# Designed miniproteins, single chains, continued (4), part 81

Each design is a single chain, and the fold is of that chain. pLDDT is the mean over its residues in the fold that is shown.

## One batch from the design tools (miniprotein)

Design m14796
Fold by ESMFold2-Fast:
Structure m14796 (fold): chain A 73 residues (1-73)
Amino acid sequence: SSLLEQQILSRQAALEKLKELEEKYGEVESIRVEVEGTRITLRVLFKDGRAFRITVEGEEVEVEEISEEEALE
């Protein structure tokens, strides 16, 4: 697959996981996005103070609970 196709797949996977977390935890306060080639990292802070890092590369998705401080970096 082309680099562009891989980037599109990573973006789609990241958005899907973000929607799952929004359905579970409610309103998002802030989102920080970092893109490096085909790898996307989202740091999401929810209004209730819970925060998560979503790392996506291709179809591989990793979700980790992080601190509010880490989410705001």
Scores: mean pLDDT 81

Design m14797
Fold by ESMFold2-Fast:
Structure m14797 (fold): chain A 98 residues (1-98)
Amino acid sequence: MIPAEEITALDLGVLYGLALMARALGMEDLVERLTAQIKAWAEHVLAGGEEAVRAFAEELRRQTGADISPERLRAALEAIAAAKTPEEVLAALGRYGL
């Protein structure tokens, strides 16, 4: 598992893609592991406060070209952190285009 503090914008995209594939293949344990890692990442960024959220929004724009406001990113991270199931984590990621 990649530590939450080392997850990049590209890594997040790969983890999301892998989680969707694992779900399609019925690999429940892998879905749980990947979504738990995404949730830990969201909690880590939120724990860094407004500065960390802003820095990550700028990194996303630089690495992927995605123009996401810090406010929208914060809402996405809060939704992911509040998720209680793998389904809710994946739904939150899809809803915010992360």
Scores: mean pLDDT 76

Design m14798
Fold by ESMFold2-Fast:
Structure m14798 (fold): chain A 78 residues (1-78)
Amino acid sequence: SRLEEERRQVAEAIERARKAKVAPGQSGEAEAMAMELSLELRLTPDPEERERLARKIRELLRAAREGDLERARAIYAE
C-alpha cells in the first residue's frame, strides 16, 4: 500500500501546514492539497473524472496564488 502511505504523508503535511504560522500565500497547505488530488488523478481510470480532478487542481492552485486560501479549501472539499 505505497499509495496509502503517500496519502498519509500528504495528509500529515497538510496538518503541519495548517498548524504553522505562515503568511497568506506562503502556506504549503494548497500545494499539499493539490498533491493529494494529483494522487487521486493517478488512481482514476474514468476520463471524465480525470478531467474534473485536473480542473479542480488548477482552480485550487489559482485561488491559492490569489491569496484566497479559504476558496482553495472550499474547492478541495468539493
Scores: mean pLDDT 73

Design m14799
Fold by ESMFold2-Fast:
Structure m14799 (fold): chain A 90 residues (1-90)
Amino acid sequence: MKKEKKEVAEKVIEKLEEIKKRLEKAAAETKDEELKEKLLLGVKQADEAIKWLKENWEKLSEEEVKLLEESIPKWEEMVEKMIKAAKEAS
């Protein structure tokens, strides 16, 4: 049970790190200053979430960690929409 919780938490962290890299790349490539600022805010929020999860995943219940995993597709959809907007503005 504790091992499964760790594996799910590591998967969530990995996906947040992927999201962070995608946001960083889009921020570097966009010419729209407003979108760049929003993308960089997203990078900061993802970085803070990654750090918090690495330090605190043991304090979360198995259900809370699974809820975070279930939220990943929604985060990825929001990020994809932001990246597409940034590319179209460039």
Scores: mean pLDDT 80

Design m14800
Fold by ESMFold2-Fast:
Structure m14800 (fold): chain A 88 residues (1-88)
Amino acid sequence: DAEKLKEADLEYGKLIEEGGKEYKELLEKDGSVEGAREAAKILKEKAEEAASLLDEENGKKAKEDETKRVEDFEKGVVAEREAEEKAK
C-alpha cells in the first residue's frame, strides 16, 4: 500500500514534468491569446489527471495547487500576449 503510493507519487511527478513540456510546445506553436488559453486548459486537464494517481488527501492538494499555478501562468501569458497584440 505505502509502496504503491510512493510509486504513484513518482508517476505524478513525471506526468507533471511532461505536461509542462507540452505546455511550452503549445505556446510556441500558437502565439495568440487564444492559443495561450487553450494551452493552459490542456495543462490543467493533465494536472488534474495526474493528481488522480495520488491518494485522496495528496491528490486533492496537488490538484488545487497545480490548478491555481496554471491559472496564474495563464493570466500572465494572456496579459503579455494581449499587450503584444496591441503593439502590432
Scores: mean pLDDT 73

Design m14801
Fold by ESMFold2-Fast:
Structure m14801 (fold): chain A 76 residues (1-76)
Amino acid sequence: MKYTEEYKKLLKEMEEASKQPFTDEQREVLEKTRKILEEEYEKALKHVTDPSLIEQLKEDYRLRLLLTAYELKKRE
């Protein structure tokens, strides 16, 4: 399905952006964001018993982190 493929392409672009070299300041922002997201989603996952919701939460966490990396690279 085209919509799903576009979503996958966007995720790939965000992942590629996250693999590019960052400045020290950008790396600090990414590490802080990763820590905050990990803590928030670990807490949420402990209260969620539905496997499908757990998968959605993990996907949201990954997407938010990738989006942060992507925005940092786009802003230059």
Scores: mean pLDDT 73

Design m14802
Fold by ESMFold2-Fast:
Structure m14802 (fold): chain A 67 residues (1-67)
Amino acid sequence: EPPSDEEIRREMADIQAAVIITISEQARKAGDQEKLREEVAAARALAERFPDNPAVQRALRFAEEAA
């Protein structure tokens, strides 16, 4: 019931997704298109590894819309 391994990986993905959103929001406000492109790539890589994670899905959509 506390299997930890999969739960820990999911928690890490959630944190990374939040970081992507934060950086993408700041880059969008600054007009940094290159930074936005990098965040889209990072979000896509995360979504490929964790397609079932809603936070990752949200980060991907946010980064793509911000770019």
Scores: mean pLDDT 79

Design m14803
Fold by ESMFold2-Fast:
Structure m14803 (fold): chain A 86 residues (1-86)
Amino acid sequence: MKETLEKTLIGMSGISAVANGLVIRRQGEKMFESEQSAENLRRNIESARRDIEISSKDPSMSESVKFGEEAVREGEEKLKEYEEER
């Protein structure tokens, strides 16, 4: 039972990593609109990183992990551009 629950949690974290990655990309497009947008992007990057750490424990989640890592990197690059160009 615990093993099945842990596997389900890892799977859900993989789905969450993909979902957060999509949100990060969308927020990156709008982050220059306000400081609030930048703060929202920072929070979603942190959430995605946690989901990636959990999902990386299961090799079957490798595609979700890669997508999440790519989206996080893109989001961090957008945040850096925003903060450096102010």
Scores: mean pLDDT 71

Design m14804
Fold by ESMFold2-Fast:
Structure m14804 (fold): chain A 53 residues (1-53)
Amino acid sequence: DIAEKLAKQTYEDTLNELLSKHSSGEVEPTGENIGRDVEEAKKIGEKKLKEAL
């Protein structure tokens, strides 16, 4: 399913971008902040899946 693959790729790209902010010092690398980043990446991936369907 192309939509599912696009959503997964969007999730991974978004998560990597958000996690890079911890490395740059823009965001504190706490478990809470990392958890929030994972949740946001999932939310964006789900939105992309809905748009692709």
Scores: mean pLDDT 76

Design m14805
Fold by ESMFold2-Fast:
Structure m14805 (fold): chain A 76 residues (1-76)
Amino acid sequence: EREERDKVILESLLKSIESALARPDQLTPEEQERLRKVIEEAEKADSPAEKVSLLIDYILTTAIDRAFERREREKA
């Protein structure tokens, strides 16, 4: 059951990432490239928990980057 829950979390994270890709104006080309690489690496991972960890790291990094850009835009 725990492994099934990890898969549900993974699917939810992938869906959120795909939703972000559906709005390309919110992602820089560099962010899109990093996202594609992370997805490829996650797909190669043998464990759902490892896949979730990789995706969470990417999401946190992207959120930090976007927060920084938002603050810069507020200055302009």
Scores: mean pLDDT 67

Design m14806
Fold by ESMFold2-Fast:
Structure m14806 (fold): chain A 91 residues (1-91)
Amino acid sequence: MKIRVVGIKGDKEEVVYEAETENIEAGVLLLSVALDELKKAGYDEIVVEIEGEPEDTKFMMRVAKKTAEGLGYKVVSERFEGNKARLRLKK
C-alpha cells in the first residue's frame, strides 16, 4: 500500500511524507510518527492519503483517524474513492 501525508498552508500543498509498504504494522507506525511530528509544524491542514487493497485502505483509514484524534487533531473530512482513502485534519 502507498501512504502519503500532505501539509497544506493557504493554497499551497507540500508532500511531507510518502512511503510504500506491504506491511500494515509498518504503515501504522509511519502514520503515528508522521502525525505526531507534523502536529508541531506550521500547516493549516494535513491530508493523509492511503492507496491499496480496499480492506487494507479501510483499516489504515480507521487507524489514521483514531491516531489523529488521539494526538488532538480535528477530523475535517474522510473520503473513500475506489482503492484510495483521504483524511483531512486540522490541528
Scores: mean pLDDT 81

Design m14807
Fold by ESMFold2-Fast:
Structure m14807 (fold): chain A 92 residues (1-92)
Amino acid sequence: EEELKEKALELAKEAARAAALARQASDTVGPAAARTAYHEMERQLEEMLELAKKLSKEDVLEVGEEARRIFEELGETEAAERFYKRMKELAE
């Protein structure tokens, strides 16, 4: 459980970093570069959701809250809310 929780949190941090890179790439290089980074973010979020299915309900909510906080700190508030909603649904 502890190892799976750590992996899920690492994926959340990587997804958040990919989102930040996508924003930077859009501003400096252009939309095509941003598209690749957003695809990586989506892939990492899906991997985290798959890991979450193996966690206890309590751990799913903890991972969801932490991931939401990380995304919000990077300015990805809409992604944070959508992801947190999916995590809450898994915890039910």
Scores: mean pLDDT 71

Design m14808
Fold by ESMFold2-Fast:
Structure m14808 (fold): chain A 90 residues (1-90)
Amino acid sequence: EGVEIVKEFLKEVFKGRNITDEQIEKLAKTLVELAKSMNIEIKSKEDLERFLLALQAYWQSKGVEFSIYRIIKLLEQGKIDEAIKLIKGE
């Protein structure tokens, strides 16, 4: 359920980008797992919005601000694992 909601969101965000469906799938699964670690269950678009706000706070708590553009660049380069590490604050 959550994976499909996040996947649809990511497809809209990355529309017109050279980012594969496989990369979107992996990213969606990572985001759903990260949401679970924050005690957020993504059952709706409203839950996704709450998660995105919590994710912003999570990145700030790691002392690192991530540029969405850097994530996009990594995905366009096929660097899925590096994009995932960046999102996790690793």
Scores: mean pLDDT 78

Design m14809
Fold by ESMFold2-Fast:
Structure m14809 (fold): chain A 64 residues (1-64)
Amino acid sequence: SAAEKKDEIEQEKKLRAKQAQEMIDSLERQNADPSVLQALRDYFAKHPDADAKEIFQKVLELEG
């Protein structure tokens, strides 16, 4: 059913989200700037399927 297929897609998105979350947590433990952490969290909230490279590229653009 459509519901079953949708559940599989959601599972994959959650896996990607967990990896991004761990990356943000790691940066926080390394004393990254709060503004950088906020930018990462905000970007990830809007693009939950973004890759690590894409997230870093976006933050770099925002920082200038």
Scores: mean pLDDT 70

Design m14810
Fold by ESMFold2-Fast:
Structure m14810 (fold): chain A 85 residues (1-85)
Amino acid sequence: SRQNTIDFAMSLGLDRRIAELIADVSTSVLYAEALAEAYKRGLLTEEDLRRLAEAKKETDDSLIEIMEKLGLSKEVIEFLRTLFS
């Protein structure tokens, strides 16, 4: 559920606006947690999350593939890969 993902991201200390962007990127709790941590570490900006959310509406590609296609930093991509290894 999108609302459950928003509530979860907010429980991690994120503002509602950022939590809504994370939920628009993924409704998976594991991906939402990873995105929240990357945002808190400064590896993802609000603009990066907005671009990811828009791209996710257009494709069923994996989150990692979308990040690579959008040209997001190698550091954030490797961080997410590490969390899902």
Scores: mean pLDDT 80

Design m14811
Fold by ESMFold2-Fast:
Structure m14811 (fold): chain A 75 residues (1-75)
Amino acid sequence: SSDFVLRMPVDELLAHLDDLKAAARSLVEQLGASRVVLEVTLGSNEEEDLKKIQELEAYLADLPNVRVVRRREKL
């Protein structure tokens, strides 16, 4: 598969949305990537993180082949 995977806290993703949009578009259009996967790490404040993920998903709704995946925090 040609998935591009980026993993970081939701706050960092929101801080870099314009760069992520440009990168996702470039990967799909120029490199033929099937999917851009944004993995967000959830901590103990899941409700707050989920609200931020919803905002991220809404902002990226018009992008082709972008997927947001929730991940449980690991040590």
Scores: mean pLDDT 67

Design m14812
Fold by ESMFold2-Fast:
Structure m14812 (fold): chain A 75 residues (1-75)
Amino acid sequence: SKAEKIKEIADELAEEYGKYREAAATYTALVLQYIGAEISKELGLPTVEPPEITRETFRELVEEVERVRKELLEK
């Protein structure tokens, strides 16, 4: 049926962009941590050094996000 075909396409798109969405969310969170740390330094508030964002670190984060996602969402 047409409904089954639409579902198939939707599932493929969700799978393809799932990793990108998770990685983007993690990267956004890290960027916000960096901004917050800089603001805290300017205001003289207690600051925790955020992890360094590099291509290597970002790749490791993508891998870790995928691992945790599988553990949490796996049946």
Scores: mean pLDDT 61

Design m14813
Fold by ESMFold2-Fast:
Structure m14813 (fold): chain A 63 residues (1-63)
Amino acid sequence: MEEELRQKVLEALRLLLSGDLPPDTTVEDIAKKVGLSKEEFEKAFRELSGVTPEEVLQGARDR
């Protein structure tokens, strides 16, 4: 994975884990915030983390 893409995905992961996101936040909203398309973000996120961003976002909301 390219360094710039990895940094964007890590920033998105920090946002997802922060708990500061509105409850209506979608994966597409996170992707746009870090300058990626939803498809590009999902692929890169899964490559880096082994899980989908939807799984992380859903886990954060189930608290």
Scores: mean pLDDT 75

Design m14814
Fold by ESMFold2-Fast:
Structure m14814 (fold): chain A 107 residues (1-107)
Amino acid sequence: MKIKISEEEKKRLKEAANRLYQAAVEATRDGASKRDEFLAALREFVEELKKIVKKNLSPEDYEKFTKKIDEALARAESAVAAGEDALQVFLDFVNEIGKTLKEILEK
């Protein structure tokens, strides 16, 4: 299955990903004062990713993807609240997203 993504969608996703990475670095450096900014950037990235995926997947595959992403987001939010390193939370989240997307697209 080939994902079709517009130049505007690529730009928005890249900007959201860059903001998320920067927020993860800042939260790791500055601690509690930057955790809310990291979580806000994480949620923004998820929303942009969901928009792209919704256009490219069947309703059934989109529902499966959304469930996995929402579970991964909830785990990331809990890990940040527990004082886990924001960069590690970011890496774990991105890896889980990549794995989930690969499993759906290879079928």
Scores: mean pLDDT 79

Design m14815
Fold by ESMFold2-Fast:
Parts: C-alpha cells; structure tokens; sequence
Structure m14815 (fold): chain A 60 residues (1-60)
C-alpha cells in the first residue's frame, strides 16, 4: 500500500494537475494503482518506470 502511494506521487509529478488530482483521489478511495491510472488516463509505461524507481531505492 505504501509503495502504491509513492508510485502514484512520482507519476503525478509528470502529469497535468487534473490527472494528478484524479489519480491520487482514486488511490485514497481504495482503488488499485492500475484502476486509478486507467481512469486518470495515465500510461502503464509511466507506472512501471516509477514503480521500479521506488522499489530500487529500498533494495540498493
């Protein structure tokens, strides 16, 4: 759950204000990162890249 929030925040920094607001709102409402991204119009490639960065910071 914490990782999903961090990924959403990193993705949000690269989105328009409206998409960012929608994505974070859906995550707070309990939707999965994939569902929130689909509804906000966020490309899956951006999600994958952000997820790798968040996880990588904790492993290395």
Amino acid sequence: MEVQKQVAERVASQLSEKQKETLLKLIKEGKSLEEAADEAGVPSTLLTSSSIIVIGDQID
Scores: mean pLDDT 66

Design m14816
Fold by ESMFold2-Fast:
Structure m14816 (fold): chain A 83 residues (1-83)
Amino acid sequence: DVAREGIRKALEKQGASKEDAEKAVELMDRLQKIYRDYMAGKKTKEEVLKEIEELRKEASTLKNPFLRDWLEGEIERLKEKIE
C-alpha cells in the first residue's frame, strides 16, 4: 500500500539499499500479521512471542543499523503490548 511504499522510500533516503529497505518493510508486514492473528484469537500469546523472536532473528540480518534499530523498536513495542 501507499504507506508501506512511503516507509521503504524513507528508509532508502536514510542510506539503506533498496533490497534492505524492501526486506525491512516485509518484516514489518509480517510483524503486523502476527499481531493481527493474535488479536483475532488464531494464535496464543506464547505462539506470537515465539514468532516475534524468529522475526527478530531475521531483522538482525539487515545491513543498515538504522533499519535494525527501527525494526527492533517496533518489535519491542508490540511485544510489550502482548506481555
Scores: mean pLDDT 79

Design m14817
Fold by ESMFold2-Fast:
Structure m14817 (fold): chain A 102 residues (1-102)
Amino acid sequence: GRVAELQARATELARRVQELVDKAKNSKDLFEQAKLYREAAKTYRELADVFREIADELARLGPEHQVAAESARTLADSARQMAETFEKKANELEKKYKELLE
């Protein structure tokens, strides 16, 4: 069903963001590291959107799914916070890269 398809997409995005973060941590190039953290932030925003869609679909199914819908909204909020965290990391790395060029 639609919820299962969205859960599969969330799993794929979670795997992708972990791969991006691991690559960023292993990079010695500040520019590449910043780029990878920006990609991670974008992927977390996509993950947040998917969790919101899961929450909306669960809410549509009826009141018995309300707890599951609220859990999905909490996951969406967490994913948005992670996106902001990695965007901040990317900005800090871009600043360090610019300082290195001076």
Scores: mean pLDDT 89

Design m14818
Fold by ESMFold2-Fast:
Structure m14818 (fold): chain A 89 residues (1-89)
Amino acid sequence: MAREKAIEHLRRAAEIVRSTGSPLGKKAAEHLERAIEAVKSGNFDEAIKHLEEAVKYLDEAYKKGEITEEQYREARRHLAEALKAIFDA
């Protein structure tokens, strides 16, 4: 359940940032897809690294006004839930 829950939250975050059309959002989504593959492989250290990179790109996209506050908050919420699920695994 924990791995499945982490994947679902990572997928939702990736869909949100991908839908923005933001170049930095696209980079965040690419790292989230890598995090999903790492979770599927049981490589949680790799998943956390990609999640951290996704957060950096997401934060930069928001600072540059490439994404809305609502998109930013929802993506960050899903990333927090994914991280919690990874640590609870």
Scores: mean pLDDT 85

Design m14819
Fold by ESMFold2-Fast:
Structure m14819 (fold): chain A 87 residues (1-87)
Amino acid sequence: SLDDIVAEAIARLRAEEADRAALDRAVTVLQLAAQEIKQGHYEGALALLQRALAEETDPRTRAILRDTAARMGEAEGREVTLELPPA
């Protein structure tokens, strides 16, 4: 499920010892993107994820965001990652 995908991403971010502010930003964006996808607002979800990736400087956090976007797209039968920059 989308909720399971978000929970796994949060666990990975914690395992990489992301600072509190970076963790909170990533969690907020992933939860908002999941909510947009659940409502059928895929363009809004993509914009949120693209902005988060553009603003994130840590390559590990970028990789987790990109991987999570791909998994969210797969869960909904859509490709969310094609427009995202590489990690």
Scores: mean pLDDT 72

Design m14820
Fold by ESMFold2-Fast:
Structure m14820 (fold): chain A 71 residues (1-71)
Amino acid sequence: MTPEQAREGLAVIDRHAAELAATADPELIALAREALELIVEGREAEARERELRARAERSGDWELLEELLAR
């Protein structure tokens, strides 16, 4: 994910903020926003780690988390 793509993602979240607040977990939205903000700031490695950890926790894809921890 590039900083430009991350900025687009943040714009989508902002555009749909009311709908997301009503239907989604606020903690998950906050985590996704933080990850995208880190990418925009050029901290892609930290953003990737946070995104992979959140995804593994929600989907149960522990293989991705193990790959991250092995690095």
Scores: mean pLDDT 67

Design m14821
Fold by ESMFold2-Fast:
Structure m14821 (fold): chain A 108 residues (1-108)
Amino acid sequence: SARAQAAARLRALIEELRRQGVISDEEAERLLAIVDGLEERGAPAELFVRLEQALLGLLSDEELEALVREIVRLLDEEEREEELLRLLREIGERSLAWPFELMREALK
């Protein structure tokens, strides 16, 4: 299914970012917990694609804020909105400094 494929791609990206030292073990565990929670709650495939784009630094601030609001609402974790927004912004900035073309090839 499109959702299962999108979730699998996102998990593969998170593990690659961990392997390359772009994210810490704690950040990777938090992101994987978010992916698991979104799958459990039946999130649409597009949400996983948008989260992948966020981790690669490809979203505008407005798109990132909208994504974070949707995620925390679905997970019933609205108190963690600011934390998640900060985390995704920081990871996106680190990814923009990384050769994500090589990273994307490794995830094929």
Scores: mean pLDDT 85

Design m14822
Fold by ESMFold2-Fast:
Structure m14822 (fold): chain A 73 residues (1-73)
Amino acid sequence: MKLTDEQAEEILNYIEKEKAKDPSKPMSEILEEWKKKNPDLADLSVEEIRKDLEKRYGERLKEIERKAVRQLL
């Protein structure tokens, strides 16, 4: 595991908040922004973070994307 449960929850909350502000913003850009604000995890790549989140919290990520898509309508 690359992320602790607390770190994963923080990232998921950040993604949901950013998607609520701008539903069209891609997840990769949101994760890059989060990394810039959180230097403690700067050594982890966006792809490593994404894969760990998808493996452990895939359903939560799908729900966030679903809500974002609805806001674009």
Scores: mean pLDDT 76

Design m14823
Fold by ESMFold2-Fast:
Formats: structure tokens, sequence, C-alpha cells
Structure m14823 (fold): chain A 75 residues (1-75)
């Protein structure tokens, strides 16, 4: 759901601000995301990279939301 995606992003940002690595964040979050996918999300949040289209589709499917919502929330 949208609320689950918002909570996921909030948890991701919190863990990243606490200094946790992509490996640690992937292990703590209750979602089947790879370390590489978590690193891509961190890099996007930090403004270092564009969010990959494959990851946008994967998050949209995982949370049951439109791809545009994923782009707006994470860009």
Amino acid sequence: SRDDLIQFVADLVRLHKEGKTAEEIAAELPYPLTVEEVQALIDTIDGKAELPDELIRRLAELFGVPEELVRQLLS
C-alpha cells in the first residue's frame, strides 16, 4: 500500500542517518530487497544517482502502487 511504501522510505532514511550500511539496512527491513537495490535507494536519497527503472517497477509491484508514486516519493 501507499502507507507501507511511506513507512518503508521513512525507515530507510532513519537507518541511513543512523550510519547503517546497505547490508545492515537490507537485513533489518522486512522486504526481499538485495543489498544492491538498497544501495541504489540510498544513492538516490543522497542525490548521487537516478533511481533505476527496474527498481521503480519492483517497488511499485512490491507495495501495490503506481510507478509514478515511487518516482515522486524517492526523487
Scores: mean pLDDT 85

Design m14824
Fold by ESMFold2-Fast:
Structure m14824 (fold): chain A 100 residues (1-100)
Amino acid sequence: DPFEEAQKEASLLDREKLLAVGRVIAEALREISKLLNDSDFLIASGILGEVREMVLNGESKDEILKKAEELLKKNLTPENQKILTPIIRETIEKLVEIYK
């Protein structure tokens, strides 16, 4: 059945994309956990959660980057912003590539 086959194929592609997203986020969180204390790590985890949601909602790379920068500036010291900005930027680039 062509319709049943197409639905299964779409479901598998969505699952592969969700797994790729999960892996990218987990890798970023693992890297961040070595650099920050528990409190700032939870803040960074929240920012990555917002980034993930925006990617899944089809938001543009520029809007996601803008939102991430706003959240970093509001919630973290300038030192931790310098540490996290390249990691979060790279994570956004990887996530957007999955959903291009």
Scores: mean pLDDT 83

Design m14825
Fold by ESMFold2-Fast:
Structure m14825 (fold): chain A 86 residues (1-86)
Amino acid sequence: SELLKKSGELIKEAQRLLGIYGARGDFDKAKESLKLISMIEYGILNNDLDVLKLASKALDELKKTKTDDQKYDIFKKLIKEIKEVL
């Protein structure tokens, strides 16, 4: 499905930022990136459409960002939104 495809792309972006922040020693941002990956994977495994729709919207927002810090701000917002529907 399109939602599953978009969730996969968002996981790839979160994995990329996890690697970057980990390599820089920015462990707080690395931990949040890892947390997001786990939350989206939970949504996929449980067919949670609310989680998958939130991930899809976040991916669309990422298309307008240029910096990793801007993408990270979207990740923080998404984590908060997913917590409200779990």
Scores: mean pLDDT 88

Design m14826
Fold by ESMFold2-Fast:
Structure m14826 (fold): chain A 94 residues (1-94)
Amino acid sequence: MSEVTIAVGPKQVQAVAQSEEAARLVAEALKEAGATNIKIEKIGNLTVVTADIEGDPVEIAERIIEALKKKGVLKSYKVSQFGDGVLLLLELEV
């Protein structure tokens, strides 16, 4: 089990994962959701994924969740709206 936080904005997505395996799965899901310029960077004990994606944050969040569900790795998730963006709190099976 690995925890991931994803902040979805109208032009960019940023994810913070506690493992490199979880970060890789998130990067793959972002690519399937239509993201470009996906960057993975290790910062201390965390792995950060950033990507460019343009559109409605709610629709983008739904595409990310569906991509993770399709991979069979999404154990639980919570969605919270903030301003014009969406915050996803995820638990992945890794």
Scores: mean pLDDT 85

Design m14827
Fold by ESMFold2-Fast:
Structure m14827 (fold): chain A 68 residues (1-68)
Amino acid sequence: MEEEAKKIFEEAKKKAEEYAKKGDFEQARLVVQEAVDRLQELGVPASEVLKYGIELGTFVSKEIEKVK
């Protein structure tokens, strides 16, 4: 579970960064939401889902700001 959660997190970071660099901010944000949904479906504890969600959201916001 924890290893799968970390993999989902890292894949989401890479995808969101690529979409943000392309100027596709809508898809970059959707990647974060999809990652959160996948973590919830896997039964990851709410505290860990919240932590990953905050870290992904912060990362994506910073990547979007770099392009703007």
Scores: mean pLDDT 79

Design m14828
Fold by ESMFold2-Fast:
Structure m14828 (fold): chain A 84 residues (1-84)
Amino acid sequence: MIYRPDIKSAEDAKKFLEENVTKLKVGDEIVGETADRIVRAGVISKEETPDKVKVRALIEVLELKDGKPVAGYFTFVEVEAEKK
């Protein structure tokens, strides 16, 4: 598990994944926490070809109020980068 205080939203998590596609491995979990939110991104799959790296991840967002979970959602993202 990788703790990233700069990840405060699903969009921040997606940006981190896009910037780190070549370095990510299946089973990597990135977590960002604030007073009102927990964001978790789990790498589900990684496909490599000579030209490209593709990573699929599940992003989970849990909304907190007064330290209590009140809402949450899930989204799947697919990020891709060229090798080299």
Scores: mean pLDDT 79

Design m14829
Fold by ESMFold2-Fast:
Structure m14829 (fold): chain A 68 residues (1-68)
Amino acid sequence: MTVVEVTITFTGPFEGVVRLRFEFEEPLSDAELEALRAAAEQMAAQLGDSRSKRTGAPVEVRVEVRVL
C-alpha cells in the first residue's frame, strides 16, 4: 500500500491549509506521481485564484506532495 499526502498552503490576505490523503494498494509509477502533482498544482491555482478574487489581493499558494 502506498500513501500520498498533498498539502496546499495559502498565505497572504487569506491563510489556510488543505490536506488530501490518497491510499493506493500498489505503488505509483513516476509518471503517475507527476500526473498527481500536476493535478494538485492545477487545483491549488484554481483555489488561489478564487480566493484572490474574493479578497481583492493576491493569495500565495504552495503545493507539497509527499509519498509516505
Scores: mean pLDDT 79

Design m14830
Fold by ESMFold2-Fast:
Structure m14830 (fold): chain A 94 residues (1-94)
Amino acid sequence: MEEEERKRAIEKVRELLDKAGELLTQASQLYDEADRTGDPELRQKAIDYARQAEELARKMEEIAQKVGPEFEDLSTQARGLEEAARSLIAEAEA
Protein backbone atom coordinates (compact mmCIF):
# COMPACT_ATOMS: atom_id res chain seq x y z
CA MET A 1 0.00 0.00 0.00
CA GLU A 2 2.62 2.60 1.08
CA GLU A 3 5.03 1.42 -1.65
CA GLU A 4 2.26 1.67 -4.27
CA GLU A 5 1.44 5.23 -3.09
CA ARG A 6 5.11 6.21 -3.53
CA LYS A 7 5.21 4.67 -7.03
CA ARG A 8 2.10 6.68 -8.01
CA ALA A 9 3.67 9.89 -6.65
CA ILE A 10 6.91 9.19 -8.57
CA GLU A 11 4.95 8.63 -11.80
CA LYS A 12 3.01 11.89 -11.29
CA VAL A 13 6.21 13.88 -10.67
CA ARG A 14 7.82 12.30 -13.76
CA GLU A 15 4.78 13.26 -15.89
CA LEU A 16 4.98 16.88 -14.65
CA LEU A 17 8.77 16.87 -15.21
CA ASP A 18 8.27 15.74 -18.83
CA LYS A 19 5.62 18.44 -19.36
CA ALA A 20 7.86 21.17 -17.89
CA GLY A 21 10.76 19.96 -20.05
CA GLU A 22 8.56 20.09 -23.17
CA LEU A 23 7.43 23.65 -22.36
CA LEU A 24 11.04 24.75 -21.76
CA THR A 25 12.14 23.18 -25.08
CA GLN A 26 9.34 25.04 -26.89
CA ALA A 27 10.29 28.29 -25.09
CA SER A 28 13.94 27.87 -26.14
CA GLN A 29 12.96 27.26 -29.78
CA LEU A 30 10.64 30.30 -29.79
CA TYR A 31 13.35 32.47 -28.20
CA ASP A 32 15.92 31.41 -30.83
CA GLU A 33 13.44 32.27 -33.61
CA ALA A 34 12.53 35.60 -31.95
CA ASP A 35 16.25 36.46 -31.62
CA ARG A 36 16.81 35.78 -35.34
CA THR A 37 13.65 37.54 -36.63
CA GLY A 38 13.25 40.32 -34.04
CA ASP A 39 9.57 39.31 -33.62
CA PRO A 40 8.28 40.68 -30.28
CA GLU A 41 5.27 38.30 -30.27
CA LEU A 42 7.54 35.23 -30.49
CA ARG A 43 9.76 36.67 -27.73
CA GLN A 44 6.72 37.17 -25.46
CA LYS A 45 5.46 33.63 -26.24
CA ALA A 46 8.91 32.26 -25.31
CA ILE A 47 8.77 34.12 -21.98
CA ASP A 48 5.22 32.85 -21.31
CA TYR A 49 6.17 29.21 -22.01
CA ALA A 50 9.31 29.51 -19.85
CA ARG A 51 7.24 30.96 -16.99
CA GLN A 52 4.82 28.03 -17.25
CA ALA A 53 7.76 25.59 -17.16
CA GLU A 54 9.22 27.39 -14.09
CA GLU A 55 5.88 27.16 -12.23
CA LEU A 56 5.48 23.44 -12.99
CA ALA A 57 9.10 22.74 -11.96
CA ARG A 58 8.56 24.62 -8.68
CA LYS A 59 5.40 22.59 -7.98
CA MET A 60 7.24 19.32 -8.68
CA GLU A 61 10.09 20.32 -6.33
CA GLU A 62 7.52 21.01 -3.58
CA ILE A 63 5.83 17.61 -4.10
CA ALA A 64 9.19 15.76 -4.18
CA GLN A 65 10.35 17.43 -0.95
CA LYS A 66 7.11 16.41 0.85
CA VAL A 67 7.49 12.73 -0.12
CA GLY A 68 11.04 12.52 1.29
CA PRO A 69 14.63 11.56 0.43
CA GLU A 70 13.63 8.84 -2.07
CA PHE A 71 12.59 11.71 -4.40
CA GLU A 72 15.90 13.62 -4.08
CA ASP A 73 16.90 12.86 -7.73
CA LEU A 74 13.54 14.11 -9.03
CA SER A 75 13.76 17.19 -6.79
CA THR A 76 17.24 17.93 -8.23
CA GLN A 77 15.92 17.56 -11.80
CA ALA A 78 12.96 19.85 -11.06
CA ARG A 79 15.31 22.47 -9.56
CA GLY A 80 17.49 22.29 -12.68
CA LEU A 81 14.48 22.94 -14.92
CA GLU A 82 13.40 25.88 -12.73
CA GLU A 83 16.88 27.43 -13.01
CA ALA A 84 17.00 26.86 -16.80
CA ALA A 85 13.56 28.46 -17.23
CA ARG A 86 14.53 31.44 -15.06
CA SER A 87 17.74 31.92 -17.09
CA LEU A 88 15.80 31.89 -20.39
CA ILE A 89 13.27 34.44 -19.04
CA ALA A 90 16.14 36.73 -17.94
CA GLU A 91 17.80 36.54 -21.38
CA ALA A 92 14.50 37.04 -23.25
CA GLU A 93 13.59 40.08 -21.10
CA ALA A 94 17.08 41.60 -21.45
Scores: mean pLDDT 79

